# Ledger of designs, part 4: designed miniproteins, single chains, continued (2)

Each design is a single chain, and the fold is of that chain. pLDDT is the mean over its residues in the fold that is shown.

## One batch from the design tools (miniprotein)

Design m4106
Fold by ESMFold2-Fast:
Structure m4106 (fold): chain A 80 residues (1-80)
Amino acid sequence: AKVTVRRFGDTLYIRAEGLTPAEIEAVIAAVRAASRGEIRVEVLGNRLFVEVTGLSPEEIDAVVEAVRAAIPGDVEISFL
């Protein structure tokens, strides 16, 4: 499985591939708990796309760490 996180201003784009349904649910829940921003979620098979906008710098860091904590330790996270 692979997770990529991209930052553009106050927006985070999270893309994940090869996650189980339970891992997808955990990532979505973690993002929702870590931010007050507007969240868009798209699930296509084993692929997850999350867009979170309106984030403070502290909320960006919180979302990133929440995503790290929600996925298995063998899943690599790339920051772009």
Scores: mean pLDDT 79

Design m4107
Fold by ESMFold2-Fast:
Structure m4107 (fold): chain A 81 residues (1-81)
Amino acid sequence: SLMDEIYEGLKKAIKLYLDEEQAEELIKKLEEIRKNSKSPMEFVENAKKLIEEFSKEKNIPESVAEALLTVVDTIKQELKS
């Protein structure tokens, strides 16, 4: 499904930019958001909020947070097309 494709894409980006421990924690939270989202757009909007909150809570470097948010925003723009 489109939701599964978005989830796998975000999971890949998270694993690329974060260490293993941080990636596992964020992916677990992302999976819960995916289960509770009723549409791809809702999932992407909730994923953006999660990444912003996680980055602030875990003191993720600004460059890494921006890279992850760019991936989310790109997906969001593609869904509007």
Scores: mean pLDDT 86

Design m4108
Fold by ESMFold2-Fast:
Structure m4108 (fold): chain A 91 residues (1-91)
Amino acid sequence: REAEVARLRERVRALREQAAAAYAAGDVATAAALAAEAFVLEVEARVLAGEDPEEVYRRAIALLEEEAAASTDPAVRAALLAARERLEALL
């Protein structure tokens, strides 16, 4: 499990770097999708590290819903809602 958690954390880091690069290039849709993917993997890493799955997933879903409602960018909203659907499927 330690190796699996480490693998997920490295993927999260790589995805966040790619998201930052996409945002700097003006590709907001790609940046949002990559950032949302990184968030989902970070949630999975926390569960694998021993946090309560139900609590972690429910809090993550609530946060994604709140951020989606606050976002004015359709691409950002779509990425956040897609991440929410993925986490709901795991609950």
Scores: mean pLDDT 83

Design m4109
Fold by ESMFold2-Fast:
Structure m4109 (fold): chain A 118 residues (1-118)
Amino acid sequence: ISKPRTVDVSDLTPEEAKELAIILAEQAVKAARAMADYARQGNTDEAVYLASQAETAARNMAKAAEKAGIDEASKLFVEASEYFRKGREYALQGNTDEAAEYFRKASELAEKALEVLK
C-alpha cells in the first residue's frame, strides 16, 4: 500500500485529504520517536536527515488537513514542522539533549493532530 505515488493536495477531496493526513501523521509519529532515539545515541547525521524529511512531510500534512477543513490539525502540523526544524538545528550543533526534546515535542504535536483528524 503506497498509493498515491504523486498527489497534488489541491486535487484531493476533503475526505481523501483527511485519509492522507491520517496515514502520513501515523508514519510521522513513528519517525519522530526514531529521531529522538538517534539523537540520544549521538547519531546526529541520521537524526538530521530524518528531521529534514519530517519537516517537509509535516508541512504537506498541514496542507492536507487544511484541504480537509480541519484547521486545528493543520496548525498542529505546522507547529510540528517548526519543532522538527529546531531539533535539526540543535542536532547540527551537537546538542543531542535539546534535539531529542524538540523531536519528542514534534511527535506530541503530530499525535494531537492525528487525534483531531480521527
Scores: mean pLDDT 77

Design m4110
Fold by ESMFold2-Fast:
Structure m4110 (fold): chain A 75 residues (1-75)
Amino acid sequence: SDAERAREHAREALEKAVEALKAGRVDESYELEAPSLESRDAAGEAATEMVERHRELFEEHERRRQKEGITPSGG
């Protein structure tokens, strides 16, 4: 279904974004996340659950970044 495909696209995009973050390529990570955000908007509730699940991974990275005192000026 369209919702299932959108959810899978969101998942793959988010996983690629996480890998870019782990590699220190923050700018690429945000670009890679953009498709998942669009998928969330288009797919609605189907993508929301995936975004929630993935959010904790980004939160962990952001938490470590904040602990280092890095300002959120990467956009």
Scores: mean pLDDT 61

Design m4111
Fold by ESMFold2-Fast:
Structure m4111 (fold): chain A 62 residues (1-62)
Amino acid sequence: GDGEEALRYAELAVEALRAGDAEAAGKYGQMAVKYAERALEEGTEENKKYAEEALRLSSLAG
């Protein structure tokens, strides 16, 4: 779902940052935030949990 996609993009953002690709990290982080916002709008407990973790990782990447 959108929460799981948010987490996936957040993880990619962190990996890109570790690889020294700040531009890719920013783009993946932006995608993670967009999917997290959608997951929070859907309001399921599972989507909220994934969205919260994605936003935490995205703050680390950008």
Scores: mean pLDDT 78

Design m4112
Fold by ESMFold2-Fast:
Structure m4112 (fold): chain A 105 residues (1-105)
Amino acid sequence: SLMERLAEALRRARELAARGEPATGGAAEAAALVEGLRGLVSDPAVVERIVEAILNSPSLEEFEEKVRELAETLKPALSSAVLDEESLVESVVAMVRGLLEALAR
């Protein structure tokens, strides 16, 4: 599945980063997704939780549910002037969907 391909690309990007090696191909695209997530969410712990949700979700629907649960736990820390729960979920899911569509062809 496309989610499984993305999960493999993310695991490869992590391996390369751990070795100080440059990411190429699908791993570079996965690394760019993580950089995009850091642009939406400043807390690196939250970004890592989103990445783990991608790695552990066999479908985009299941990923969206996990991101929604995560956003719910972050509600007290979210600034309404920046992003609310629904805007965060929509933005994160849209970024992942966009990459999945790119990887589909």
Scores: mean pLDDT 76

Design m4113
Fold by ESMFold2-Fast:
Structure m4113 (fold): chain A 75 residues (1-75)
Amino acid sequence: ALFVGNLSDSTTESQVRGYFEAAVGPVESVELIRTDGPPFAIVRFASEEAAERALELDGALLNGRPISVRRAEPV
């Protein structure tokens, strides 16, 4: 799974899914988490190849915000 941070408050789960599906390939699930700070999402890809390509989107603009993309490590 990947962590996708620094999302705009206007960003929806559907927008995150569509963005990554257009850029890297099929997405299994998106969990959008809204907190007191900027929202973030946990994104699961159908393939490890798609996940690796998604890491290259770190700093890409989504709704005018540079997104942070990193591996979500298991606790």
Scores: mean pLDDT 81

Design m4114
Fold by ESMFold2-Fast:
Structure m4114 (fold): chain A 74 residues (1-74)
Amino acid sequence: MSAEEKMKEVEKLIKEKTEEAVKKGLISEDEGKTLQRMLLSLAKTTLERHPEADLVAITETLFESLLKMIEESK
């Protein structure tokens, strides 16, 4: 998979997961926007430094960790 294809998959994943979390009431719309921006920034940096990395798996793990932190803060 090309670097561009990896970013497209990650952008779609981030959007779908953050929108689903907001729809389920797990996070606010503002928290969802912040999380989306943070994950996109991290994904771009990771791809630039480590183009061979499994960017999708890394992004999924980061999303789950951040979502759990937000949920546990309630």
Scores: mean pLDDT 79

Design m4115
Fold by ESMFold2-Fast:
Structure m4115 (fold): chain A 70 residues (1-70)
Amino acid sequence: MPEELLEEAVEKLMAIAYGQDELTSNREKTREALLKIPEEKLDAVLTAMAEGRKLSDILENGVEEAPPKP
């Protein structure tokens, strides 16, 4: 995935989920975790994180069709 896309995703996660999970405790871990995600799923992951899901949960269980939050 392009470096610009990856860096933008890292910055967004640092802003909304810093310290929420081991994988979001620092930029390096977050970047490494995001590199394991296919580019096509990155958008869904960022959306799920913005809605409060933890990155580790997303990586373990996958980004399913999360129903809209009530």
Scores: mean pLDDT 72

Design m4116
Fold by ESMFold2-Fast:
Structure m4116 (fold): chain A 64 residues (1-64)
Amino acid sequence: AALSPAEAAAVAREVARRALEAGLDDNSATKAGTAAYLAGASGGQDREGARAAGLEVMRRELAK
């Protein structure tokens, strides 16, 4: 089921924090968090799907 905006924001903050801990800058962390937010709030993903979307962007940013 789709996340509420508050739930999507919580997942986005978690993903952004993980990205920063992995050594990414604020821009890349924001990109990963935004992907999680959009997947949950607009994309109809549940909590795990939203997290997976953000972590996928994080992995791509780490590969640059």
Scores: mean pLDDT 83

Design m4117
Fold by ESMFold2-Fast:
Structure m4117 (fold): chain A 94 residues (1-94)
Amino acid sequence: LTPEEIEKLTKKLEENVESLKAQLKSRGDVGQKVVEEFEELLDEMEKELPRHLALQIILNAMSMVLLGMVDVEKAIELAKISAKIILWERKRAG
């Protein structure tokens, strides 16, 4: 991906994440707590990963919760595994 393509992707992912956060928050107190947990996870991932990769992982995890495919705990677990795999691959390629 070119830097311009990464910038465009990052903006689109940010818009999608904000849309999913709004949908989760509409579920009331439970949804608000879930959003807070994913925001904390995003902050942790951004310490080690480029923003577009961290956003993609969070978007996928939030989508799985919204679709009822997994609970919040499992979604966070899968997101952390995805981050570890990406980080490992980047360290090997660098």
Scores: mean pLDDT 80

Design m4118
Fold by ESMFold2-Fast:
Structure m4118 (fold): chain A 75 residues (1-75)
Amino acid sequence: SMAEQLRNQVIQGVQQFLSLVRQLGVSPDELALAQATAQAVIRRADDAASRGDVSTLQQLLNQVQAAVQELEEKL
């Protein structure tokens, strides 16, 4: 389904975001916050996908892609 595809894209983007955060060599506290935020986004994506909420998944994907782009610009 479209919701399942968007959920998978959100999860991939979150994994990319965490990889970039690790590459930046941030503090342990900043890494812990990034990991907590990532888990919250994944939980929300899972919930949205279970409801077929494509609009929430698209918003999450846009937010994750923006965060990834911002971190890539710092590397």
Scores: mean pLDDT 88

Design m4119
Fold by ESMFold2-Fast:
Formats: structure tokens, C-alpha cells, sequence
Structure m4119 (fold): chain A 93 residues (1-93)
């Protein structure tokens, strides 16, 4: 399932639907699904409390979607998270 999520995420980035920053954060979240302790350490490096809360929420949502084993649920979760991250990063510009 992670390979399916990564393939879909790469498609969104290559088609210009998400920024490099959004893409990088989603790749990191997928990477941390195999190492919850590494994710917790990563969160502790985030200085922006709003970004920290958003990434924690996104991590839990992505984990739940992957546990369903439903490809459409995983794709919808990635779209939702990408939209939230894009909105967050645009508001920082």
C-alpha cells in the first residue's frame, strides 16, 4: 500500500498539482509510518506549533487510511492532506 501511495503522490507532483514543499512533507509522513519514534523526534524539531499540529493530524489520518487497505481511501487521504498542506504553505508566502 505505501508503494501505491508514493506512486499517486509522485503523479500529483509531476502533473504540477502540488508544490515541492507539500510533496516533500507527504513523502516524509509516508516514510515515518514504519518508524513512529522517528516521527515523534521529527515533530520535536518543528518550531511552528500550527505546522506541528497539522503534521500530527495528517500522520494519524494517513496511517488510518493505509490500515483500511482501500486504494481509494488512501488516494482521498493524500488529496485531503495535500490540500491542507498547500493552503498552509501558501498562507506563509
Amino acid sequence: MINTALAYLNELYENGKISKETFSHLVALLYFLDDEAAFERFLNTIEDPALKQLLQKNYEELKAALETGDVEAVKQSIKSIATELETFFKNKE
Scores: mean pLDDT 81

Design m4120
Fold by ESMFold2-Fast:
Structure m4120 (fold): chain A 97 residues (1-97)
Amino acid sequence: MKKEFEEIKKELLELVRKAYEDYLRSKDPIMGRIKVGVYTAIISSKIARVGLKFGKKKAEEALKVVYEEYKRLFGEDFARQVTGIIKQTVDEILRRS
């Protein structure tokens, strides 16, 4: 159980890093933002799965890990905005499940 959660946290960090790399490789800023949005949706789905399988406290821990990596790569304002969207999406999924 603990090992599975640790692997999911690693996958989440890799997704944030991949979003950043794909953003930097994008010649068009609009396409760069769209790519970041796609990764944000995937991250939201993975954190929601964490909440369903391991509970809300573990989903919150995963969200915190993702927030710190977004903050490191994209800056605090962007990290706050993106993780706010992720949190809202995750909370909605968990309420319906």
Scores: mean pLDDT 83

Design m4121
Fold by ESMFold2-Fast:
Structure m4121 (fold): chain A 61 residues (1-61)
Amino acid sequence: SEKDIEILRKMANTMSREELEKEREYLERLLQKAKEANLPEENIQYLETAIKILEEKIKEL
């Protein structure tokens, strides 16, 4: 999970605003479905963290 977050941060640094917004929307939909399916809290927390990383990067652009 730490390694996945590191990879996500590196990828986000190479993405355009449009790509970041698209990925955020995709992850938001996944988060909603994950909550509806009662997936493990670890999976929910990962998605929430990933969304926050993308949102922070969008704000910096």
Scores: mean pLDDT 84

Design m4122
Fold by ESMFold2-Fast:
Structure m4122 (fold): chain A 69 residues (1-69)
Amino acid sequence: SELEEIKKRFAELSEKFDEALENKDVEAAKEQIKKMEELYEEAKPKFPELAEKFEKQIEFYKKMVEELS
């Protein structure tokens, strides 16, 4: 389903974000956040509850990146 595909895409981006964070690659981490924000905009009109969950996770990831600088 489209819902499952979007969830999987977000999970893959989160996994890449975690890898970037472990490697202290701030630029790679920011790239994953940008892709997550694009996916959030795509999900919002179709799956608003899922998009709200993505938004909260993205905000958490942004805070983690700020702590690394």
Scores: mean pLDDT 87

Design m4123
Fold by ESMFold2-Fast:
Structure m4123 (fold): chain A 83 residues (1-83)
Amino acid sequence: EEEMLEELKQFIEEAKKRIDEAYRTKSPEEFLAEIERIVDEVFRKALLYLFETTDPELKKEILKLFNEFVDYAISKAEEARKK
């Protein structure tokens, strides 16, 4: 469903906002713990959508969105470790 991609995009955008807020407000140790929890939440959401669809193009887009989010999360974790 088109709604599935839109829901995932919205979920990821909210997850990125949570990561940005945690990066500003938390210690590096607390931030790394928080980013791990957020990544797990996004992973579970993406995995459920992958199980719900049989459309190979939709599966590719879900994986692309998840991979882009993981790259963002890794970048933020790397920045926090340098503090």
Scores: mean pLDDT 83

Design m4124
Fold by ESMFold2-Fast:
Structure m4124 (fold): chain A 91 residues (1-91)
Amino acid sequence: MHIEVYGVKDGKEEKIAEGDTSTVTSAQMLIMAALLDAELAGYDEVRIVLRGEPEDVEELARFIEKLAKEMGWEVEVERRGDEMIVTIKRK
């Protein structure tokens, strides 16, 4: 599967991380690392783009949603064709 992570600050978007993974676990690790980097860098919004098998993408979206909620962030999930986009915003 393919993962892209973007950070947004003051309306400016920057790519934080990108990777291709063969397992959901590897994808979760990449996402966790990118979210920690975003927190340390002070981004107010993170956008995660997921591409892959529907089942894997849905599992990853649920994982991200749970993590974001546990961190006190607002989360929105959107499907755009073959992509799942998870947007995480600080409250």
Scores: mean pLDDT 82

Design m4125
Fold by ESMFold2-Fast:
Structure m4125 (fold): chain A 98 residues (1-98)
Amino acid sequence: MQEAQDLIEKAKKLTEQTEKYAEKSEEYYKKGDIKSTLEYSDKSSELTKQSMELSGQAIMQLLKNGGSKKELDEVIELASKSGSYGSKASGIKKKALA
């Protein structure tokens, strides 16, 4: 249980950073700073990957140790949010390269 909770907390922090970098990428895109747009979109994508890996590990630990539905729902929600922010960053990158 403690191991799964530690993974969830780490995934939550990475998801928050993913959101921040996706927002920075959008801000730089609006300012016409293509280099900074690409830098922050790439950072957001890397953090999305790390957050999803930690969320996957947390799900496996919860399934192995009989975790609650509430804990599983929380991890699934974090993975969904992280994926959404990564998609936003990817979309901004495509616009910047067009």
Scores: mean pLDDT 84

Design m4126
Fold by ESMFold2-Fast:
Structure m4126 (fold): chain A 98 residues (1-98)
Amino acid sequence: ETIEKGIKLLKELADAVRNRDWETAEKIIDELEKIPEFKEHAKVLRTALDSARRLREEAKRIAEKGGVPLTDEQVDEIAEGIVLIAIAVSLVDLKRKL
């Protein structure tokens, strides 16, 4: 069923994020967006992924000027956390509606 496909994609998204494979994560969100039941969840996940990307890009610029004392590894861990939280919220919402 369509819901089972969406749940499988959410699991694959979590694996991609843990591996820091951001390009694969974007492609998985694009596939989720094509599933009507997951359109709202895909929007939340895309916003989370965009926020994570902006954090990674801006942190490098800030570090060059002696700004926020975060390492690249710490920034990546926070970026992973943002998307993983969005995935967890999506899964909880889906179980509540079923």
Scores: mean pLDDT 79

Design m4127
Fold by ESMFold2-Fast:
Structure m4127 (fold): chain A 95 residues (1-95)
Amino acid sequence: SLREQLAYYSAEALTLAKRYPDAPVDPDTLARLQRALEELLSTGDPKVIAAAIGGKLRAIGVELDAELSGDRSLAEQALLDAVARAMALLDELGL
């Protein structure tokens, strides 16, 4: 569902943003994603919760790949991609 996708990409983006604070992401955009994720998780929907966990695990995998390759740009690009996808889903959901 669109809500599951939003939870996934928001969780990925927020997790990567904490690890890569120098990445060029608008803090107001991150705050909006944080609020949307908190609202989605407050529903108690197990599928939304599982999607958010999946997004966080994806972020950990991206960080590990960037560390092992020595290429920080891999994690920064994944962060920017996750933010873009989450923002598109917010607009589609009318949030």
Scores: mean pLDDT 88

Design m4128
Fold by ESMFold2-Fast:
Structure m4128 (fold): chain A 88 residues (1-88)
Amino acid sequence: MRVELTPEQRAELERLEKEFKEISKKADTVIENLKKQGKLDEARELVRLKIAAEITLVAARSGYGDVEQLIADAKKLIEELKKKIESL
């Protein structure tokens, strides 16, 4: 079942999508550096978090399922990705 996003949900999703675009570029650079260092498990974890955030944002944008929960999950995944990048 597809639901229409509220204006508040659209605004929040646009902000999260913009934030993800910025952090995604940083993630790609860090992933490449980890691979060059042979830290493959750390690289895979960043790839997993990046893909999870992207899929969750796409699902929220599509309006299928619990959009409010998907937006909350996307926000948490983006925050986890940021913290992981900053710690490496």
Scores: mean pLDDT 83

Design m4129
Fold by ESMFold2-Fast:
Structure m4129 (fold): chain A 70 residues (1-70)
Amino acid sequence: TEKEKLLKEMEEAFEALKAEVKDDPEAVELIELQLERFKEYMEKADVEEAKELKKEALEQLKELLAEYKA
């Protein structure tokens, strides 16, 4: 379904970020906690809400990666 596709794309983005910070166990744990939180919201969301959640999640991941690489 569309919602499953959105969730998969979000999970793939989180996995990519975890790979970038794999040598920092605290960063990995924070990313995993964020993914768990967004997954909970996605389960309750309709397709339109899920699209918005994915946008929010990807924006937060970009900020986290920028801070890590700074």
Scores: mean pLDDT 79

Design m4130
Fold by ESMFold2-Fast:
Structure m4130 (fold): chain A 66 residues (1-66)
Amino acid sequence: AKELLEEALEKSTSPSAQNLIEQALAYLEARDYEKAIRLLEAAISVSTSEEAQELLREAIEEIKKK
């Protein structure tokens, strides 16, 4: 999950999406998976990169399995 989020952050061109991904990474480190997922879903909705959106969806699925 963390590696997918870091790659999504690099491929994201939206400052809003980047900010949401960074917040989600902080919650993931804190093991607050519910808040991390909510922030990532918001990041998908504001992301302009199809590649970043796919990486974010994969990260959400990995977090849900924890």
Scores: mean pLDDT 79

Design m4131
Fold by ESMFold2-Fast:
Formats: structure tokens, sequence, C-alpha cells
Structure m4131 (fold): chain A 61 residues (1-61)
């Protein structure tokens, strides 16, 4: 499903952000947002979270 695909991408981005030294508290907040989007089946919210994670990754690289 589209949701499973987005969750896989989000999981990969969390691991990449951890490797780049992102703050643990910030990553925990992002993970909570992902869980909320999943619980609500809100694909748009999950895409917005992924976009923010990609932007943060680019800033840390």
Amino acid sequence: SEMDKLLAEASKLIKELKSLGADDEELERIQREILTAYHLQDLERLREIIKRMREKKEELE
C-alpha cells in the first residue's frame, strides 16, 4: 500500500538522520508524528513529515 511505502521511506530517513548526528529528542518527536499520521491513515501528513526529514538531511549533509 501507499502507506507501507511511505512508512518504509520514513524509517530509512530516521536511520540516515541518526547517522548524520540529528538530535535524539527531535527524532523521537518526528517518530511520534509518524505514528500519529499512521494511526489517522493520513497520507498527506506523512508526506509532509517525510519532506521535512529530507530537508533536514540535506542541511546536515
Scores: mean pLDDT 86

Design m4132
Fold by ESMFold2-Fast:
Order: structure tokens, then sequence, then C-alpha cells
Structure m4132 (fold): chain A 70 residues (1-70)
């Protein structure tokens, strides 16, 4: 459940980076927002939905990006 929530947040982050051409500072700000969203979603597991295969792939790409920026 936590893993899928994180993948959803990272998928959204990855899409925004591709669509808006974010710089490093903007990417760091979006990562903070994604982490805040994950924390909120983890407090309400009943609101969680199953991710599509595409959303899972986008989430994996976003998670790798977050790890590279640490």
Amino acid sequence: MSEDIRKAAYAQLQRRIKEEGLDEEQIKEEIRRAEATIALMEQDPGAFAVLSEQEQKDGEEGEKLVKELE
C-alpha cells in the first residue's frame, strides 16, 4: 500500500518534469511536495486506488530520479 502510494506520487512528479522542463531547484521543491502528499495519503489508506502498469513505470522512474538527487 505505502509502495503504491509512493509510486503514484513519483509518477506525477516525473510527468511534471517532462512536461514543464523543471530545473534542479524546481525538481527539489516538487520532491518535497510529493513527500508531503505521500505522508497525507498514508494517513488515509482507504482513499488509495490500484495503480495502472504505466503509473507504476512512471513511479519507478521518478523514484530513481529522487534517489539520484539525494
Scores: mean pLDDT 65

Design m4133
Fold by ESMFold2-Fast:
Structure m4133 (fold): chain A 81 residues (1-81)
Amino acid sequence: SDELVEKGAELGAKEALKAEKELGELITRIAQSEGFPSAAAGSGAGHAARLGKEAGVELTEEQLKKAAELGEKIYKELLEK
């Protein structure tokens, strides 16, 4: 569902912001090795998948991609505030 995608994206963005303060470059390299452009994208997809599993819903690859893209967008917006 869109709600799980949005919640995962928000959690991923917040996690990436925290990780950047501690291990930013390392976390970004790990995300890139998994094919994601950033830590926020990777974490957004990961949290969305986890939330989907907890809710008994398997999110599609396209929904996980949307969570990754939204996570990166939210992360960039948080940096501008």
Scores: mean pLDDT 75

Design m4134
Fold by ESMFold2-Fast:
Structure m4134 (fold): chain A 89 residues (1-89)
Amino acid sequence: MLERARRLGEELVEEFKEYLKKTKEATEEDLQKAKEEGRRRIREVFERELGENYEAPPPDLPVSAQQLLEELQRELEEELEKAYEEATK
């Protein structure tokens, strides 16, 4: 689960970076759409692996699946923001 969610996050950041290279006038709206799509896709990974019960802690992790989802979504948003800032400097 975590490895798949992290790989998806990395893929989404790379896709966004490629988009930014093609688009010289990227806007905050493009960043917001990337964040919304990323949050949705990471959530889908958790729902697929945990069968809608992502509030239950995974067997080998000290934190709830909900907390892990929120942390991965935050990390993705931060990476997308950094990519946007670097491209628009």
Scores: mean pLDDT 73

Design m4135
Fold by ESMFold2-Fast:
Structure m4135 (fold): chain A 81 residues (1-81)
Amino acid sequence: SMLDEVLAFIKEVAAEVRKMLEEHPDNEELKKLAEEIENQALRLYTLLSSGRLSEAEAREMMKEIERLLKEAKKVAEEAKK
């Protein structure tokens, strides 16, 4: 189901974010991006599980979460100094 696909996606994203935060525990920009990713993932799950979201809308929200994750990865790469 789309809900199962989204739950798997959120779990993978959460694991990547967790790893970045563990590697850079004092990076405030990374923490803010992590909070935004968590908020977007919670919104996606809540709207989809309540039947308020089409499959196309869910996929667009997943793309936005992926965009935020890419930004977080850039911040983490820059923090490796």
Scores: mean pLDDT 87

Design m4136
Fold by ESMFold2-Fast:
Structure m4136 (fold): chain A 66 residues (1-66)
Amino acid sequence: MTPNGAANLLAGAGEARRAGADEGAAYLEKQAFSGGTGSPENAGKAGLAAIAGDAEAARKYAELTR
């Protein structure tokens, strides 16, 4: 697991939970611990999508961190 990517996904998950997007947040948390490669750009986009309540976009960008 790449530390930067995992940290970015976990930060995005926290922000998503604060915004009430619990499903997107849970997906980001799972992806952070699944051994994704941790593309910082895609992790950041996943976090922003989760904060916006777009769980589908959050999953898509989180998967691109692999």
Scores: mean pLDDT 65

Design m4137
Fold by ESMFold2-Fast:
Structure m4137 (fold): chain A 62 residues (1-62)
Amino acid sequence: KKPVELTPVKSSVGVPGYKVTGDPESRREYGRELGRRIAERHGASPEQIDRAGEVMGRHYEE
């Protein structure tokens, strides 16, 4: 599997962000990791962290 590529993207509101590109499987894996980190940073419980990873991974796979 190829790693995902993170491309800096400027939103219509002028706030820079990142666009994740790659094949669906790689994007799903990246999404899982990202979701877990975001939930942890916002003080989520361990259960919520795991769920956030699963949800984010599925969204990125699409």
Scores: mean pLDDT 68

Design m4138
Fold by ESMFold2-Fast:
Structure m4138 (fold): chain A 104 residues (1-104)
Amino acid sequence: SRLDELRRRAAALHARLLAVVPEEGLPLVARTGQLLNEMLALLERADPATARRIAGILEALLDELEAVAARLPSMSPEEQRAALEGLLARAEAALARIEELLAE
């Protein structure tokens, strides 16, 4: 159920970003979605102890991404671009943390 909840949150976030982001931002949205899907796949394949740690990282990441997504419609185009680059950077950092955890 925790994996299914995270999958639903990731899908809802992606749909929300597609609804509010201009065409120029779509590559950043696509890349962020790819990283979220990769992290969800790693979560599904992990042992139960590692899966709990990955789920915690993903929950914290999704909380941050959802908060930024809620503010995007009120931002200027320059602020939106910086925010989207920030979402991608946060997703990349979360994946790197999960990969380090899996290497242990």
Scores: mean pLDDT 88

Design m4139
Fold by ESMFold2-Fast:
Structure m4139 (fold): chain A 96 residues (1-96)
Amino acid sequence: MKIRESSSIKQKSATEYEVTATLEVTDKETIEELLEEIENEELSNPDAQLWKEAVKELLKEALSKKKGESTELVLENVVLKTSGVTLTLTLTVKLV
């Protein structure tokens, strides 16, 4: 079981960022487990525990690489797309 993570960040405005996080999962069982957890946490709810933990870690890493600052984040939009062994998470984030 191997998960590869990558993230990118794009500034849309002075206070708004779009973060794209990609998780590449190399086995079907892990993909099915992740999809079941995401579905149980309600995919449209950005406060869902699974999303909150994964998103928070990826956002902290992406932002620390860009600015080196401690940031409090508000999640405004979450979109999940799956393609084979790749999960793509796109977030719209407003800095507080």
Scores: mean pLDDT 54

Design m4140
Fold by ESMFold2-Fast:
Structure m4140 (fold): chain A 72 residues (1-72)
Amino acid sequence: MEKKEKYRKEIEKLISQMPELRDLFQELYDLAEKLGKLESLVNFLKNMLKRREDVETLKIYLEQMILALKLE
């Protein structure tokens, strides 16, 4: 329970930093929770943001990840 709450707070922090990507972060969170991949998702997003990619590039990566998770 506490572990899921911690990952939710991490995602909310990312949304506050990039509100343009809110819907994509929310969809990824919902899919990752269903698949039991919340920890992997949060770690991936943190590492991706360290690369300082532009918002448009990040949007493409997030959309591709959503498609991959939906196919599972």
Scores: mean pLDDT 76

